# Designed miniproteins, single chains, continued (5), part 5

Each design is a single chain, and the fold is of that chain. pLDDT is the mean over its residues in the fold that is shown.

## One batch from the design tools (miniprotein)

Design m16140
Fold by ESMFold2-Fast:
Structure m16140 (fold): chain A 78 residues (1-78)
Amino acid sequence: MGPIWEAIARALRELGAPVSREAIKSVAIKMANAAQTLKNMSPEEIALAFQNPEAVYQAAKYILQGDLEKAAEVLAKA
């Protein structure tokens, strides 16, 4: 699994959520949507943020907790 997918899988495991390809994709989509809608990040900026495994891991944790704004803030600072 790539570093980004492993970062999301790690967040799922730590929060006691099931780890599946579908769950990882769902979290990634929610993170991208939060970054776009709440921080006006471009697709290129989102792709760059997704190269940072630590930022992806922290953002995934916030998505799983329902904190879309903090997830978007973490990605914007990546």
Scores: mean pLDDT 83

Design m16141
Fold by ESMFold2-Fast:
Structure m16141 (fold): chain A 119 residues (1-119)
Amino acid sequence: MSKEELIEAIMKAFSYLHSLFAPDKDSVSLEELLEAIRRRFPRFAEYMNERASKVFNKLSEKKGGAKRLSLEDVREALESFSYQELLEVAGLLQGVLAILSLEGVPGAEEVLDYMSEVL
């Protein structure tokens, strides 16, 4: 597996999550993301928000502490990550996608399976 294949798998997951939690927004803040997750998945919000916060904070640090991130910001941040940092992000995203798949959210299983094939 190449670093580039791993970045594309992570970007597929972020594109999916963006379409699910912030379809009408070019960028999202951590607070907006956590609130969207709490509103839609209150039963799993603590589990999902812990992982979402870790991912957002890792990306934000690479973008100079940016308070909002677009999909373009995410891609730029991931390109600056080490392979190990990308695996950590992928694992956190798999945790979120596993809950969405368990809850029967359309598209979640396909994205989770794609990430699992690349890892």
Scores: mean pLDDT 88

Design m16142
Fold by ESMFold2-Fast:
Structure m16142 (fold): chain A 70 residues (1-70)
Amino acid sequence: MLSKEEVIEYMKTFYKDAIEKAKPFLSEEQLKKIEEIFEELLKKIDGDIEKTRELYKEAGEKIEKIVEEA
């Protein structure tokens, strides 16, 4: 099983890759909002898997809404 730190690093890598791939298709404002959501999520993760799951869900819902409104 992945450690809590490995999960955090995986999420960081995933989010950065997703932002890079989305740059040509999203406005600068949408990208800034998505980046802020990712930064907030990553700063709030402190090895608590249950808390991480909640934060991931909330961040995902916010990002999905921004992308769908594009």
Scores: mean pLDDT 70

Design m16143
Fold by ESMFold2-Fast:
Structure m16143 (fold): chain A 110 residues (1-110)
Amino acid sequence: LIEEGKKNAAERIRKKLIEAGASKEAADKAGEKIKKSDLPLTVDQIAKIALEAGVPKEAVDKFVKDLEEKGKKREEKIEKIKKLMLDTSNLTLSEEHAELFAASAEVLEK
């Protein structure tokens, strides 16, 4: 159910805010607002919700930086997989097909 997806997203964000230095109470409040929000949320929207919930700006900045860093690492991993597929196949996989396969592999890797 869609409800479980929202709950999981809120729990992940709550955990990351605590790791970034937020109090449990402020992180829980931010998680509740995210759970009630329509997905998808932008990083800026999540940051605004966290600030409104009482998370310190320093913790929010660290959280945003961690998300950007993970996004960059995922992009790098996808590019590495694309390059390996192109180099090993000697067959011209369209860039679009390589991206779709890399995205599918990432979901399966968990």
Scores: mean pLDDT 66

Design m16144
Fold by ESMFold2-Fast:
Structure m16144 (fold): chain A 91 residues (1-91)
Amino acid sequence: DLLRQGKYEEALQRLKEEMKRVEENFPVQLARLPGLLLKYAEAAYKLGKMGEVRASLITLQLTLRTYQPFLSQETIDAYNEAIAKLKEMLK
C-alpha cells in the first residue's frame, strides 16, 4: 500500500491509472470509483494539492448522489463521514 509507505506521489499516479481503468470499463467497475476518489483526495491532501482535494471531494459527492439507489445506506454514511472529516482538515 503506497499510502502506508508515505509514497504519496506514486499513490496519486497509481490512483489516476485505476480511475482511468474504471472509466474504460464503465459501468462494470463503477463500485470501485468512490473508494478511489477518497484515496486520491487523501493522497492529494498529503502533497498539499488542495485544489485537487476539493475537486476529488466534489466528484465523490456527485458520484454518491448519482449511484445512491445502488449503494447501501451504511456505505453512503461512511463516505459522508470521511468527506466531512477531510473538509474540516481543509479549513
Scores: mean pLDDT 78

Design m16145
Fold by ESMFold2-Fast:
Structure m16145 (fold): chain A 98 residues (1-98)
Amino acid sequence: MEEELRRLAERYRRVAEELNEKLAATKDKEKREQLEYIGIVVGYEASKKLLELLESRQPLTEEQRERYEEAKKIAEEARKKLKPEAKEELERYLREIE
């Protein structure tokens, strides 16, 4: 479990670093917005995996669960705003953190 948490954190860190580098290098407003939506979805999926690993050891409070449900809704809305090329990039990042 602890080793799985460490590996998930390392994979997510690498994806987050790549996304941040692309955001810093991108001046086009539309491309920046697409990268931000990708970041929202990736962040949610990584948090979901972290939650699943932690819930076996420490149950979440109702307040924490509500915050995760809000994050899920935000991520679902972000997925709907993604263009086809951004969806392919998102799927690549999601495979990296699986």
Scores: mean pLDDT 79

Design m16146
Fold by ESMFold2-Fast:
Structure m16146 (fold): chain A 69 residues (1-69)
Amino acid sequence: MSAIDELAKKVAKDTGLSYQTAKDIVIHSQDVAGDVAAAARDSLTPEQLRQLAEQTFTTTLNDQVNKAK
């Protein structure tokens, strides 16, 4: 399975959401994190970009999960 599928299963198990809903949230959160990192690429180091992407992903995922409950 892809990393997205594995993470979606974990989110579904941890939150009680359906697998499909969890997968949609994971994909959306990754897209948002990628867009934010891309916009900041010229201003941040590679390590800072990775941390920004991870923080944005986590924040977006938690927001989407809370809205889906």
Scores: mean pLDDT 82

Design m16147
Fold by ESMFold2-Fast:
Order: structure tokens, then sequence, then C-alpha cells
Structure m16147 (fold): chain A 87 residues (1-87)
């Protein structure tokens, strides 16, 4: 389902970030994805939108600095979470 796919995308982004030596950012990407899911499940749609927006912002920054594969994975996680939110 969308939840599992979003978590897999976030885990892929985190793994790529750890390989790049960005361990704290990897942890934050996972935290943002997990938080977004928890907020969606609680019905906190505004909180979920903020967490998803932060994840998308991280993805955009990663793309600017040339971490394209990690950026694509993070942006994919944000997209899947946005789709889950609109379900």
Amino acid sequence: GLKEEALEAARKAAELLRKAGLEKLAEQVLKLAEEAIELIERGDLLGAQISIGMLALVGGVLKVIGLDEAAEAALRAAELLEELLRE
C-alpha cells in the first residue's frame, strides 16, 4: 500500500544519505516520513502537510547539491505521503 511504499522510499533516501556521510539528515528523513504517517492516521491533516512539505524541501535541497538519487527517493516518499493524505 501507499504507506509501505512511502516508508520504503524514505528508507532508500536515508540509506543513500548515510552512504554520503549525512547520517543526521538520514535520521531526519525517516522521522519526517514516520511523523507524516502518524499525523495522517490521527487525522491531523495540517500537521501531515507540514511534515510532507519539509520532506519535499529536503529533497529539493539534495537535488541542488547534486545528491540526485537521494533527492529522487525523498521526493518520491513525499509524493506517496501526499497521495496517502488525499485518499
Scores: mean pLDDT 89

Design m16148
Fold by ESMFold2-Fast:
Structure m16148 (fold): chain A 58 residues (1-58)
Amino acid sequence: SVAEELLAEFEERLRAAPREEHPRVVMETMNRALETLSDEEVDALAQRIGALTAELLA
């Protein structure tokens, strides 16, 4: 699905990017999600992104 593709791209980009680029990676991913996904799918993706960024920041 598009949501799964966006999450996979996000995880790869986030792991490869320096910490100062993380807000940009999040914003770009969420902008693409808002263009493509339903409100429910955007909410689910946002929750997964938040969990992943919290894990990597810890």
Scores: mean pLDDT 81

Design m16149
Fold by ESMFold2-Fast:
Structure m16149 (fold): chain A 89 residues (1-89)
Amino acid sequence: LPAPKPLSDEELEAMVKKLKENAEEYRKEIEEAREEIERLDLPEEVKEAALEGLDKFEEAIEKAEAGDMEAAKKALREAFELFARARQL
């Protein structure tokens, strides 16, 4: 699978708004995803990239809740880059 196309600024802003509106729901999904990744027998590089991506996604939620749109967009972009990396490994 090729890396997904970079998200536009407008798409990132829309996602940040969704993260702010549903922060607790997304946090639960992140925790469930972390536990699943840690239980899987994945190569260390894949596991590391995926977990780091979840950390950045959680950071994006925190920044969105704080009203820091630019920091939230940056964290969200970094999360998707890490998820793309994990998929290519």
Scores: mean pLDDT 80

Design m16150
Fold by ESMFold2-Fast:
Structure m16150 (fold): chain A 75 residues (1-75)
Amino acid sequence: MEEEILKKLPEKARIAWELVRALDAGVPEDTVRELAKKLGFTDEEIEAMTRDELKVRAVELAARESLGLKPEGKL
């Protein structure tokens, strides 16, 4: 895998996709919390949300940020 592809995504999109994958893989809550904080969620929001709710929000953020990038034509 070329890291160049990941670098073409906004930092938030990359972190959001990593959060989605982490939630799908059932990783520890502390890892989920750290990724969510980097996406702009607060500790209180993370504690109030279920993993399913957090995953939905992460998918929406990842899709929005990724869709915002058009490698050619948006320049």
Scores: mean pLDDT 68

Design m16151
Fold by ESMFold2-Fast:
Structure m16151 (fold): chain A 71 residues (1-71)
Amino acid sequence: KVVELNRKRLELIAKTAGKSLDEIVAELEQALERDPNPTDEQLAELAKRLGISPWDVREAIEDIRLIKEAE
């Protein structure tokens, strides 16, 4: 099952961060494995590390969850 729009948004966020899609997904998946409900502080830290906004981090996390749920 294809979640193409979610993947395209992740690619755009990765480009904004100056990173590959795989790098963004790996960073966010690692954070979610450590804490599946990240706090606003954790989201802000991830955003600073990735060079994007906390809002972009929230959108990327939602995209990753939807892609995994589609399986």
Scores: mean pLDDT 77

Design m16152
Fold by ESMFold2-Fast:
Structure m16152 (fold): chain A 59 residues (1-59)
Amino acid sequence: SDEAERHGMAAATYALSGRPELAERYARAGGGEKAGKLARQAGINGDATMASEAGRLAA
């Protein structure tokens, strides 16, 4: 859905911007707990590959 796609993009963007709490919130909204945990970790680590994976799971 367009909403899930927007959540995925927002999650990846916030993770890449070093905002793990916002990344987790948007990833959880689209992809649930697994996506949220991955997005938070990506934001903490500054891991672009992990951020992209979290965004994919959230979309």
Scores: mean pLDDT 80

Design m16153
Fold by ESMFold2-Fast:
Structure m16153 (fold): chain A 96 residues (1-96)
Amino acid sequence: SLAEAVARVFRRAAELAKQGKYDEAAEHMTGAADLARQSIEEAESKGAPKEAVELLRQAYEHAIRGAEYAKQGKPDEAVEHFRRAAELAEEASKLL
């Protein structure tokens, strides 16, 4: 459920970035990054497959990079990272 929540927030951030709302997108990404970190800790504590944990870590990394691009006013790069973060979080949720 946390990984699914993370994926939804990442998709929302990508939509906001496409609309030129980069500050809102970066704020949503910061919140999603915190949820992704919590999801990683929960997955590790429950003995989840290493594949799922690795996907969540990659999603977190893309979220942070996307937020940085959004703050720099680089919407295309931000949207790409946000979409990749969402895809990775969704794949992780299928393994949890």
Scores: mean pLDDT 79

Design m16154
Fold by ESMFold2-Fast:
Structure m16154 (fold): chain A 94 residues (1-94)
Amino acid sequence: SKFEEEHKEMVKILKKKELSEEEKKKLEEYVEKVLSTIGGLVIEAAVAAMLGDEERFKELQERIDRDEGIVYAYGKKFKDEFLLNLFRPLPLKE
């Protein structure tokens, strides 16, 4: 899926010691996109849980965990204390 491809690319960029300006921009834009969408995903996951849709809940929770992991890793890499403390510490998932 396009989401999995984008996520994999962001993980690859985050693991690099030195980033180009284009890679920094891509990563920053991805983090901004996550921050603008994650609230909606959390609401959808809560609705799926209330309706007993375990499969949909699992899919949404996996995406949320992956996106939170990227935001946490970004905050750690760029020493952004706000982003480091925005979500619980989560391992970066590929």
Scores: mean pLDDT 81

Design m16155
Fold by ESMFold2-Fast:
Formats: C-alpha cells, structure tokens, sequence
Structure m16155 (fold): chain A 92 residues (1-92)
C-alpha cells in the first residue's frame, strides 16, 4: 500500500507538472487569457488535493487498488480540464 501510494503520488505529480506547463504555454502563446489560466490552475489544484487525500486514506487501509483507482481518476479529471481549456483556445 505505501509503495503503491508513493508511485501513485509520483505519477500524479508528473501529470500535474505537465498540465501546468501546458497552461503556461497556452498563456504565453496568447491562446487563453490569464483569467482562464487561473481558473484551470485552481481546478487542477482542487483535483490534486482531493486525490492525495483519497490516496492517503486508501493507503492507510492497505487498499492498493483504491490507491491506483484514485490516481487514475485524478489523472483523467486533469486531462479533461486541459481538453476544455484547449477547446477554448481553438475557438478564440
């Protein structure tokens, strides 16, 4: 469980870092506004907080499957936030 929690946190941290880099790129290219970037960053931060709490709870119970499911769900939610942001960038 602890080893699974560390790996899940590492993977989720990488997804988070890549997402923030993509948002920064879209702002620098003028494809989204600073306000849209702020909203997306806040949504991603909220997903990260919830995911790390869930990972910790599952790890404490010895539930490795719950740890990995929580990480996978958070990764999907972060990708969905980015896809919506990219759709806004394409339209204006």
Amino acid sequence: AMAAAREAARRLGETYRQALEEIDKLVKEGKITPEEAKEARQQIEDVMVEALDRIGEHAARGDADGVMASATEAEQRIREILEKLKEKAEKK
Scores: mean pLDDT 83

Design m16156
Fold by ESMFold2-Fast:
Structure m16156 (fold): chain A 65 residues (1-65)
Amino acid sequence: SLEEQLQTLDEITDRLLKLGVPEKVVERIRQKVLEYLKQNPDASLQEFLDQFSVIVQEELDELRR
């Protein structure tokens, strides 16, 4: 459900902030995930989690540069 997806987004973004990921990077992750949900309203929870993982990995890889 959208409610479950949004709750998961809030939980993961809170964890990233606590791990010291810059707020601006977390905001970018949040915006990319929200855009994915907007473009894919019928996405399953599994598809959502898979894409969320890809977005987080790409942003964290850029941060390491």
Scores: mean pLDDT 83

Design m16157
Fold by ESMFold2-Fast:
Structure m16157 (fold): chain A 80 residues (1-80)
Amino acid sequence: EVAKLRAEAEELEKRAKELLEEMKRYREDALQQARQSTNDQAVDLVVQMVDYEQQAQREVKELLERARELRRRAEELERA
């Protein structure tokens, strides 16, 4: 059903946006803490931030790819 596929795609896109916003907050918090820390502690905070961002970006990519596939299927069903 086209409506259900689009609703699922929208939910995945919403989750991807939420994850991107969480990444931004994590980055801002980590950079803020790094500015108040010693150089060594700042490096550790930045490394943890980068690791989190890499994991989150993989999840965002998977969510958006799945949403795109669902939208493509919905379009094909509407043409049929």
Scores: mean pLDDT 84

Design m16158
Fold by ESMFold2-Fast:
Structure m16158 (fold): chain A 71 residues (1-71)
Amino acid sequence: MSKEELEKEQILALARMAGAIAISSAKDEETRERIRKVVEETVKALEEAEDVEKAREILREGIRKLDEINA
């Protein structure tokens, strides 16, 4: 595996783990569904990301959306 491929895989693994934690930590079902949707969309986009730079952009957007739900 190249260093770039390894970094992309690490980003995806971290996103999946963080997403699972966020979903399980939701205070109610409405918030849980909102978080679940953001996590699923972010993970899908990360799996389709062509490079590490794109993966980082996708991850940042996912974090921004989760922050909006938790605000």
Scores: mean pLDDT 79

Design m16159
Fold by ESMFold2-Fast:
Structure m16159 (fold): chain A 76 residues (1-76)
Amino acid sequence: NSNSNNAANLLKQAASVTKDEEIKKELINLSNGVINNPNKSKQYSNSANILAKEAKDKGDTKTSDLLNKASKILNS
């Protein structure tokens, strides 16, 4: 699924730019989940939105923006 691959790539990009080790760990797990379970895309969209809010609250706007883009793709 090209949408799952595109979303997973955005999540991997977010993992590479974040300075927060817990957010990075969650991004890697979420990226793997998206690839391995494409039928759970809506659930992963919600997880990405929650993580985007967490990143934004910590001042990591770039990671938050990438997560919001991934969430939108996963919910399409």
Scores: mean pLDDT 86

Design m16160
Fold by ESMFold2-Fast:
Structure m16160 (fold): chain A 90 residues (1-90)
Amino acid sequence: AEEEELAKLAEKFHEYKDIGEEARKMAEEIRADPAKAEELVRRFEEEMLKKYADDPEKVEVIEKLVELARRAIEARRAREANPELAAPPP
């Protein structure tokens, strides 16, 4: 059932190109300086929520992107702390 919600979210990401472009820019800045990842995610959340505060559907998309970004940061930290988590078994 969660796959259906992910598919709908992916369609919304395609419809909201502005949000997608800002998310991509944030991801590129995180790749350039991973130490700033949490700050960049916080700024993205603050700026996007302020910009789209009157659109609850866009707010939901932004909140889901922020959640996914934070989960990705945690997964990256886990991989850096334990290299075995980064390599799938053969």
Scores: mean pLDDT 70

Design m16161
Fold by ESMFold2-Fast:
Order: structure tokens, then sequence, then C-alpha cells
Structure m16161 (fold): chain A 75 residues (1-75)
């Protein structure tokens, strides 16, 4: 399910977290997973969130390895 994928990516971001922004991103993905489970997102919206989460995991891994990465700040 999309919710399970979002939680898996959130966990990977958390494991590779180098900043508080990474941890906030992981928590945001967990909230999105809950929204998917409640039916608050369409399948298309959920799929797009999973795609974004995959990119965030890759960026967090690169940031942990010393590469400078900019993540979108939550409001």
Amino acid sequence: SYAEKLRKYAEEIERNAASEQDRAAAESLREMARAVERGALTPEEAERKVEIAEEMVELAKREKEGEKVVLKKPD
C-alpha cells in the first residue's frame, strides 16, 4: 500500500537524518501515510507523495555523506 511505502521511506530518512529538517520530513511522510489510510488522498496524490518520498530518501543519504542538500521547510 502507499501508506506502507510512505512509512518505509520515513524510516529510511530518519535513519539517515543529518538535520532536524530530515526528521521533520520523516514525520511529514508519516502524517501523509495516515491521510492515505483515512482515504483523505486520491490514489494519484498518494502515488505522487511516494515518488517525492523516494527522492527525499536519496537526498538524505547524500546529505549524511557530506553533500549539501536543501529540503523544503515545512510551514
Scores: mean pLDDT 73

Design m16162
Fold by ESMFold2-Fast:
Structure m16162 (fold): chain A 81 residues (1-81)
Amino acid sequence: KREAVQKLVLLSTGAAIRFIGDSLDTGDEELREKAKKIVELSNQFLEALDKGDFETARRLAEELAEVSGNEEILRAAEEAI
């Protein structure tokens, strides 16, 4: 459970850092907005887990995987729930 949460945070953070880096190199503000969305969704996911709202947590993980393009986030979320 703890390792699954850590994996999800690492995958989400890595995606956000990559989008910020690409945005700085290209000037593409859409990539910056994607990074912001990943941070917001990650925080909401952790809050939902803490509250025991597993339905909301799963939905947020699906959005995180879609925005980041990394399906491993969904697998980490299932292990965390």
Scores: mean pLDDT 81

Design m16163
Fold by ESMFold2-Fast:
Structure m16163 (fold): chain A 75 residues (1-75)
Amino acid sequence: MERVWEELRRWARESLAWFEERTGKDIRQLSPEEREAAVRKLAEELAKQHGLNPAAIESTLLFLVGLALRLEEEE
């Protein structure tokens, strides 16, 4: 059980760092609107690269970013 939480927190840290690298912005310092805009841009790029639906990618990334930020709040 504890190992799953350790893996999720590691994923959260890595995901936020990856987001900073890809967007050029510290996601923790962005407003909710700026965060949504950054996610939308990244979702469009990933959708083009992988032939996926951009709306589905955007929803997934917003969920994952929200989860990662909540996990980091525990730190």
Scores: mean pLDDT 74

Design m16164
Fold by ESMFold2-Fast:
Structure m16164 (fold): chain A 69 residues (1-69)
Amino acid sequence: MEEKKREALVDILARLLGVSKETVEQMLEEGRLDELAERIRKKLGADYFTPEEIREQLEEIAEALVKEE
């Protein structure tokens, strides 16, 4: 994953889940993306979104954030 995209994703996930950036980084390094996506799905209350769809949306949001900043 592109470095800027990864950094933006970590920031978004940390803020959304209310955890430290270090926690998100650890989960990403351990390949626990499905766990992160599931936590986000529950946070948003969107039962119609799969963890995979949320992962794809997070990648899109991270890319958009990098373009704005």
Scores: mean pLDDT 66

Design m16165
Fold by ESMFold2-Fast:
Structure m16165 (fold): chain A 70 residues (1-70)
Amino acid sequence: SAQKELERLQRTRDIMEQIMQRQGVDPSQAQKVLKAMDEALKLIREGSPKSVIQEALQKVTELLNEALSG
């Protein structure tokens, strides 16, 4: 269900924030990752097509990898 998926991804957001803080990621880069995650959560809440949600989640992964690699 969409509700269970939202709860799972909200927990993932909290974990991502903690990982970035522990790894000393720049606050501006961390904020970009978290904003992208919040946008993905909004798309799920609005019932957007799965392809659109998948693209948003892929952008989160790309931004997180960039933040952790810089």
Scores: mean pLDDT 84

Design m16166
Fold by ESMFold2-Fast:
Structure m16166 (fold): chain A 64 residues (1-64)
Amino acid sequence: MKKVRAKITSDKPGLRSDGTKLEKGEEIEGEIVKVLSDGDLLIRRLEDGQLVLLGKDSVEIKEL
């Protein structure tokens, strides 16, 4: 899948698969697993394989 860096741009960007909240300014390197029907992104983090749900309007995506 396409590798990306996702930078969180809001204080309510989404949740990790374990239910923990993401913080504004956090950066996640991962693979886009799925684009949901509302445009939100499901990303698998490269560091630990965790799934992260990110709101489309709350994240800046850069291709690696």
Scores: mean pLDDT 71

Design m16167
Fold by ESMFold2-Fast:
Structure m16167 (fold): chain A 71 residues (1-71)
Amino acid sequence: SMTPEQKEQEARSLEEFIKWAEEKLKDDLSKQEKVSLVVSLELQRVGAQFSGALTPEQEKRIDEVIKKLEE
């Protein structure tokens, strides 16, 4: 189990990862790069969800990035 401070740090690290992924959507990504990014986003989401660090805002942004990568 995580302390409140650890949950805040994990949410902050996740926030930075989500922002990086959102910026990557501006790049001309290969099919392999898109698949790798989707896998990475899903792993981050699942981990943060089970640790209780995932905010509703972060979950929505991860879902939006994955949706755009599948287009």
Scores: mean pLDDT 80

Design m16168
Fold by ESMFold2-Fast:
Structure m16168 (fold): chain A 78 residues (1-78)
Amino acid sequence: MKPLSPEEIEEAKKRYDELVQKMINAKTIEDLEKVRKEIDEFIEKYKDNPELVKRAEQMKVTVDSLIERLKEREAARA
């Protein structure tokens, strides 16, 4: 329950932005599943910061939605 230092918050923000970019650049279900795993690791690392956890959980929901859309697109092409 110790708050993160300003330096730790800046590091977390950079990592979050990196995950967002990986999500945007993901072209396959496998790439999105890798991003999802990295989001879970981010949540575990920053578990004592509820705001960062909440933001990461929201990103995870977005990734799950993207995976679902790609599965539907692949099924429609088969």
Scores: mean pLDDT 81

Design m16169
Fold by ESMFold2-Fast:
Structure m16169 (fold): chain A 65 residues (1-65)
Amino acid sequence: SAVQRAATIAMELAVEAGNDELGRKASDAALAGDPEAVIDYTRQAAEAAGNKEKGDEAVRLAREA
C-alpha cells in the first residue's frame, strides 16, 4: 500500500538521521492504519536527515492512501 511505501521511506530517512526510533514509530503507525501519524513521523525523519526531497515524496505517497 502507499502508506507502507511511505513508512519504508520514513525508515530510510530515520537511518540517514541516525534516529532509528523515528523509523520504528512510522512503521508502527502504518501497522495501526494511521496515515496521519506516518506523515508526521516521516516529516520529522526528513527534517532530522536534512533530506526534504525524499520527505516530500513519502508524504505524497501517504496522502495517496
Scores: mean pLDDT 81

Design m16170
Fold by ESMFold2-Fast:
Structure m16170 (fold): chain A 118 residues (1-118)
Amino acid sequence: SLEEEILENLKKAEEAIKKGDFDKALEYLKKAIKLFKQYLKTSKDSKKAMDLFNQIVDLIMKLIESTKDEKVRREAAELLIELGKSVLKYGLDDKELLLRAIGAILRGIGELLDLELK
């Protein structure tokens, strides 16, 4: 299932973070987000979408906190923005999920601003 494939990519991303393989972590997170976009298009289960969304956000934040590499941190911040925009775009009628999506966009923008304002 799409849910199982998302969770598998998130587990691989977490293992890559633990090993300091941040480029691999980004690859698995990008795959998870692409699958999550497909999940949003094909499912209207807002509770499962929120659970998956929270897991993706938490892992992106863990990646940002685990490295000082500006390129990796920038790409991770861009993934937060992409994730949030995907939720807003694909029309889940859940106010909490929409607010959390806005929150992810704002967190991503904040990280990009911190990287620019040296």
Scores: mean pLDDT 88

Design m16171
Fold by ESMFold2-Fast:
Structure m16171 (fold): chain A 89 residues (1-89)
Amino acid sequence: VMEEIKKAREEVDKLEEELKKQADPFTIKKVNEAREKMLKEAEELLEKGRYEEALSVLQRLNQTLQEVIDSQKFVDERIKEVARRKELE
């Protein structure tokens, strides 16, 4: 359980770095609000020894961050495709 929690926290950090590189400021603000709430909840659960609940919260946060990154990558790839087509013209 502790190893899974550590991995989940590391995953959140990686996804946050990716998000900062690619997301617009509005999306970053929304994600930061959700992240702060979930991280605070997970920390409180860890302090109380509720490791399974803490892991669940971190996994939900990780999933949310991944979905936002995937959506942003999709948009970025579409923009690059359009720009590439315009350069060919």
Scores: mean pLDDT 73

Design m16172
Fold by ESMFold2-Fast:
Structure m16172 (fold): chain A 87 residues (1-87)
Amino acid sequence: DDVEKVAKIIKEILSTSPDILKQLDDEDLKEIAEKLLNSKELSEEIKQKILDSKNIEELFSKLSDDERVTFLKVLRKLIEEVLKKKK
């Protein structure tokens, strides 16, 4: 499942922000992953690189510096969106 795979990568990224990660359950991470894969702000090239990566190290090795900035910016927006919907 592509969504499950991407949710695991997002969880790895958030491991450096445990205060944020503790506010998100596995279903929240899947929602963020689904929104990320359907985001119009990410190019098809970036989405393919995400899907072709098993972990954060592979993803960041495949992304250019500009693509990494765009990816992290979109991810941050989606995390904030999901957090705002939680009580």
Scores: mean pLDDT 83

Design m16173
Fold by ESMFold2-Fast:
Structure m16173 (fold): chain A 103 residues (1-103)
Amino acid sequence: MKKFDEEFEKLKKEVEKLLQQAGDYETQGAKASFGPDGKEKEKKYLEEAKKKIEEAEKLVREAQRKYPGAAPAIEKAYNEVKEKMEKKKEEATAKALAEAKAA
């Protein structure tokens, strides 16, 4: 179990990092929408965000295949990280949009 716990913590940190990067791209996309070629730039940032989310999901599914007995716990942790990162993204996006409007 000790080796699984260490790998699970590493998985959680890597997934959190990937979802944070995805949120950062979505925030940058929203901010870019106020500039020249805003819609095209926003689309590019959203495509990058989607890639990061897909990479995080792949890591979660690989971990569930490696540790099928812990698959429900891994899924629960992934959902908790997603909820945490979504909240952080919403806060960051609101701040970035307010700053962009003020400029």
Scores: mean pLDDT 79

Design m16174
Fold by ESMFold2-Fast:
Structure m16174 (fold): chain A 97 residues (1-97)
Amino acid sequence: SVKKKLDELEKKLGVTQDQRKALNDLVDELKKEKFSDSQIIEILNELYKAALERDEDGLRKILKDKFKLSDKLVDKAVDAFRALAETPGELLLRMAA
């Protein structure tokens, strides 16, 4: 489920309540645009991968090319990515990699 994926990201990256809210807001917007739960989970996986790799440009490209997100949704996803990339847990994972 989408909720289970959000809970996994929160634990793996050590996200704050504000960062979790940004992820919830992104998920709600994707649901309004009629993305399936499976597509939302794939998008969240791409956010996680991009946060670990610090690859904003790669994230923007895959969201536009593969998922066909609008520019507004891509910008919201990138805002969530930036919040995750500044999380202490994600910083620790990058230092270990």
Scores: mean pLDDT 74

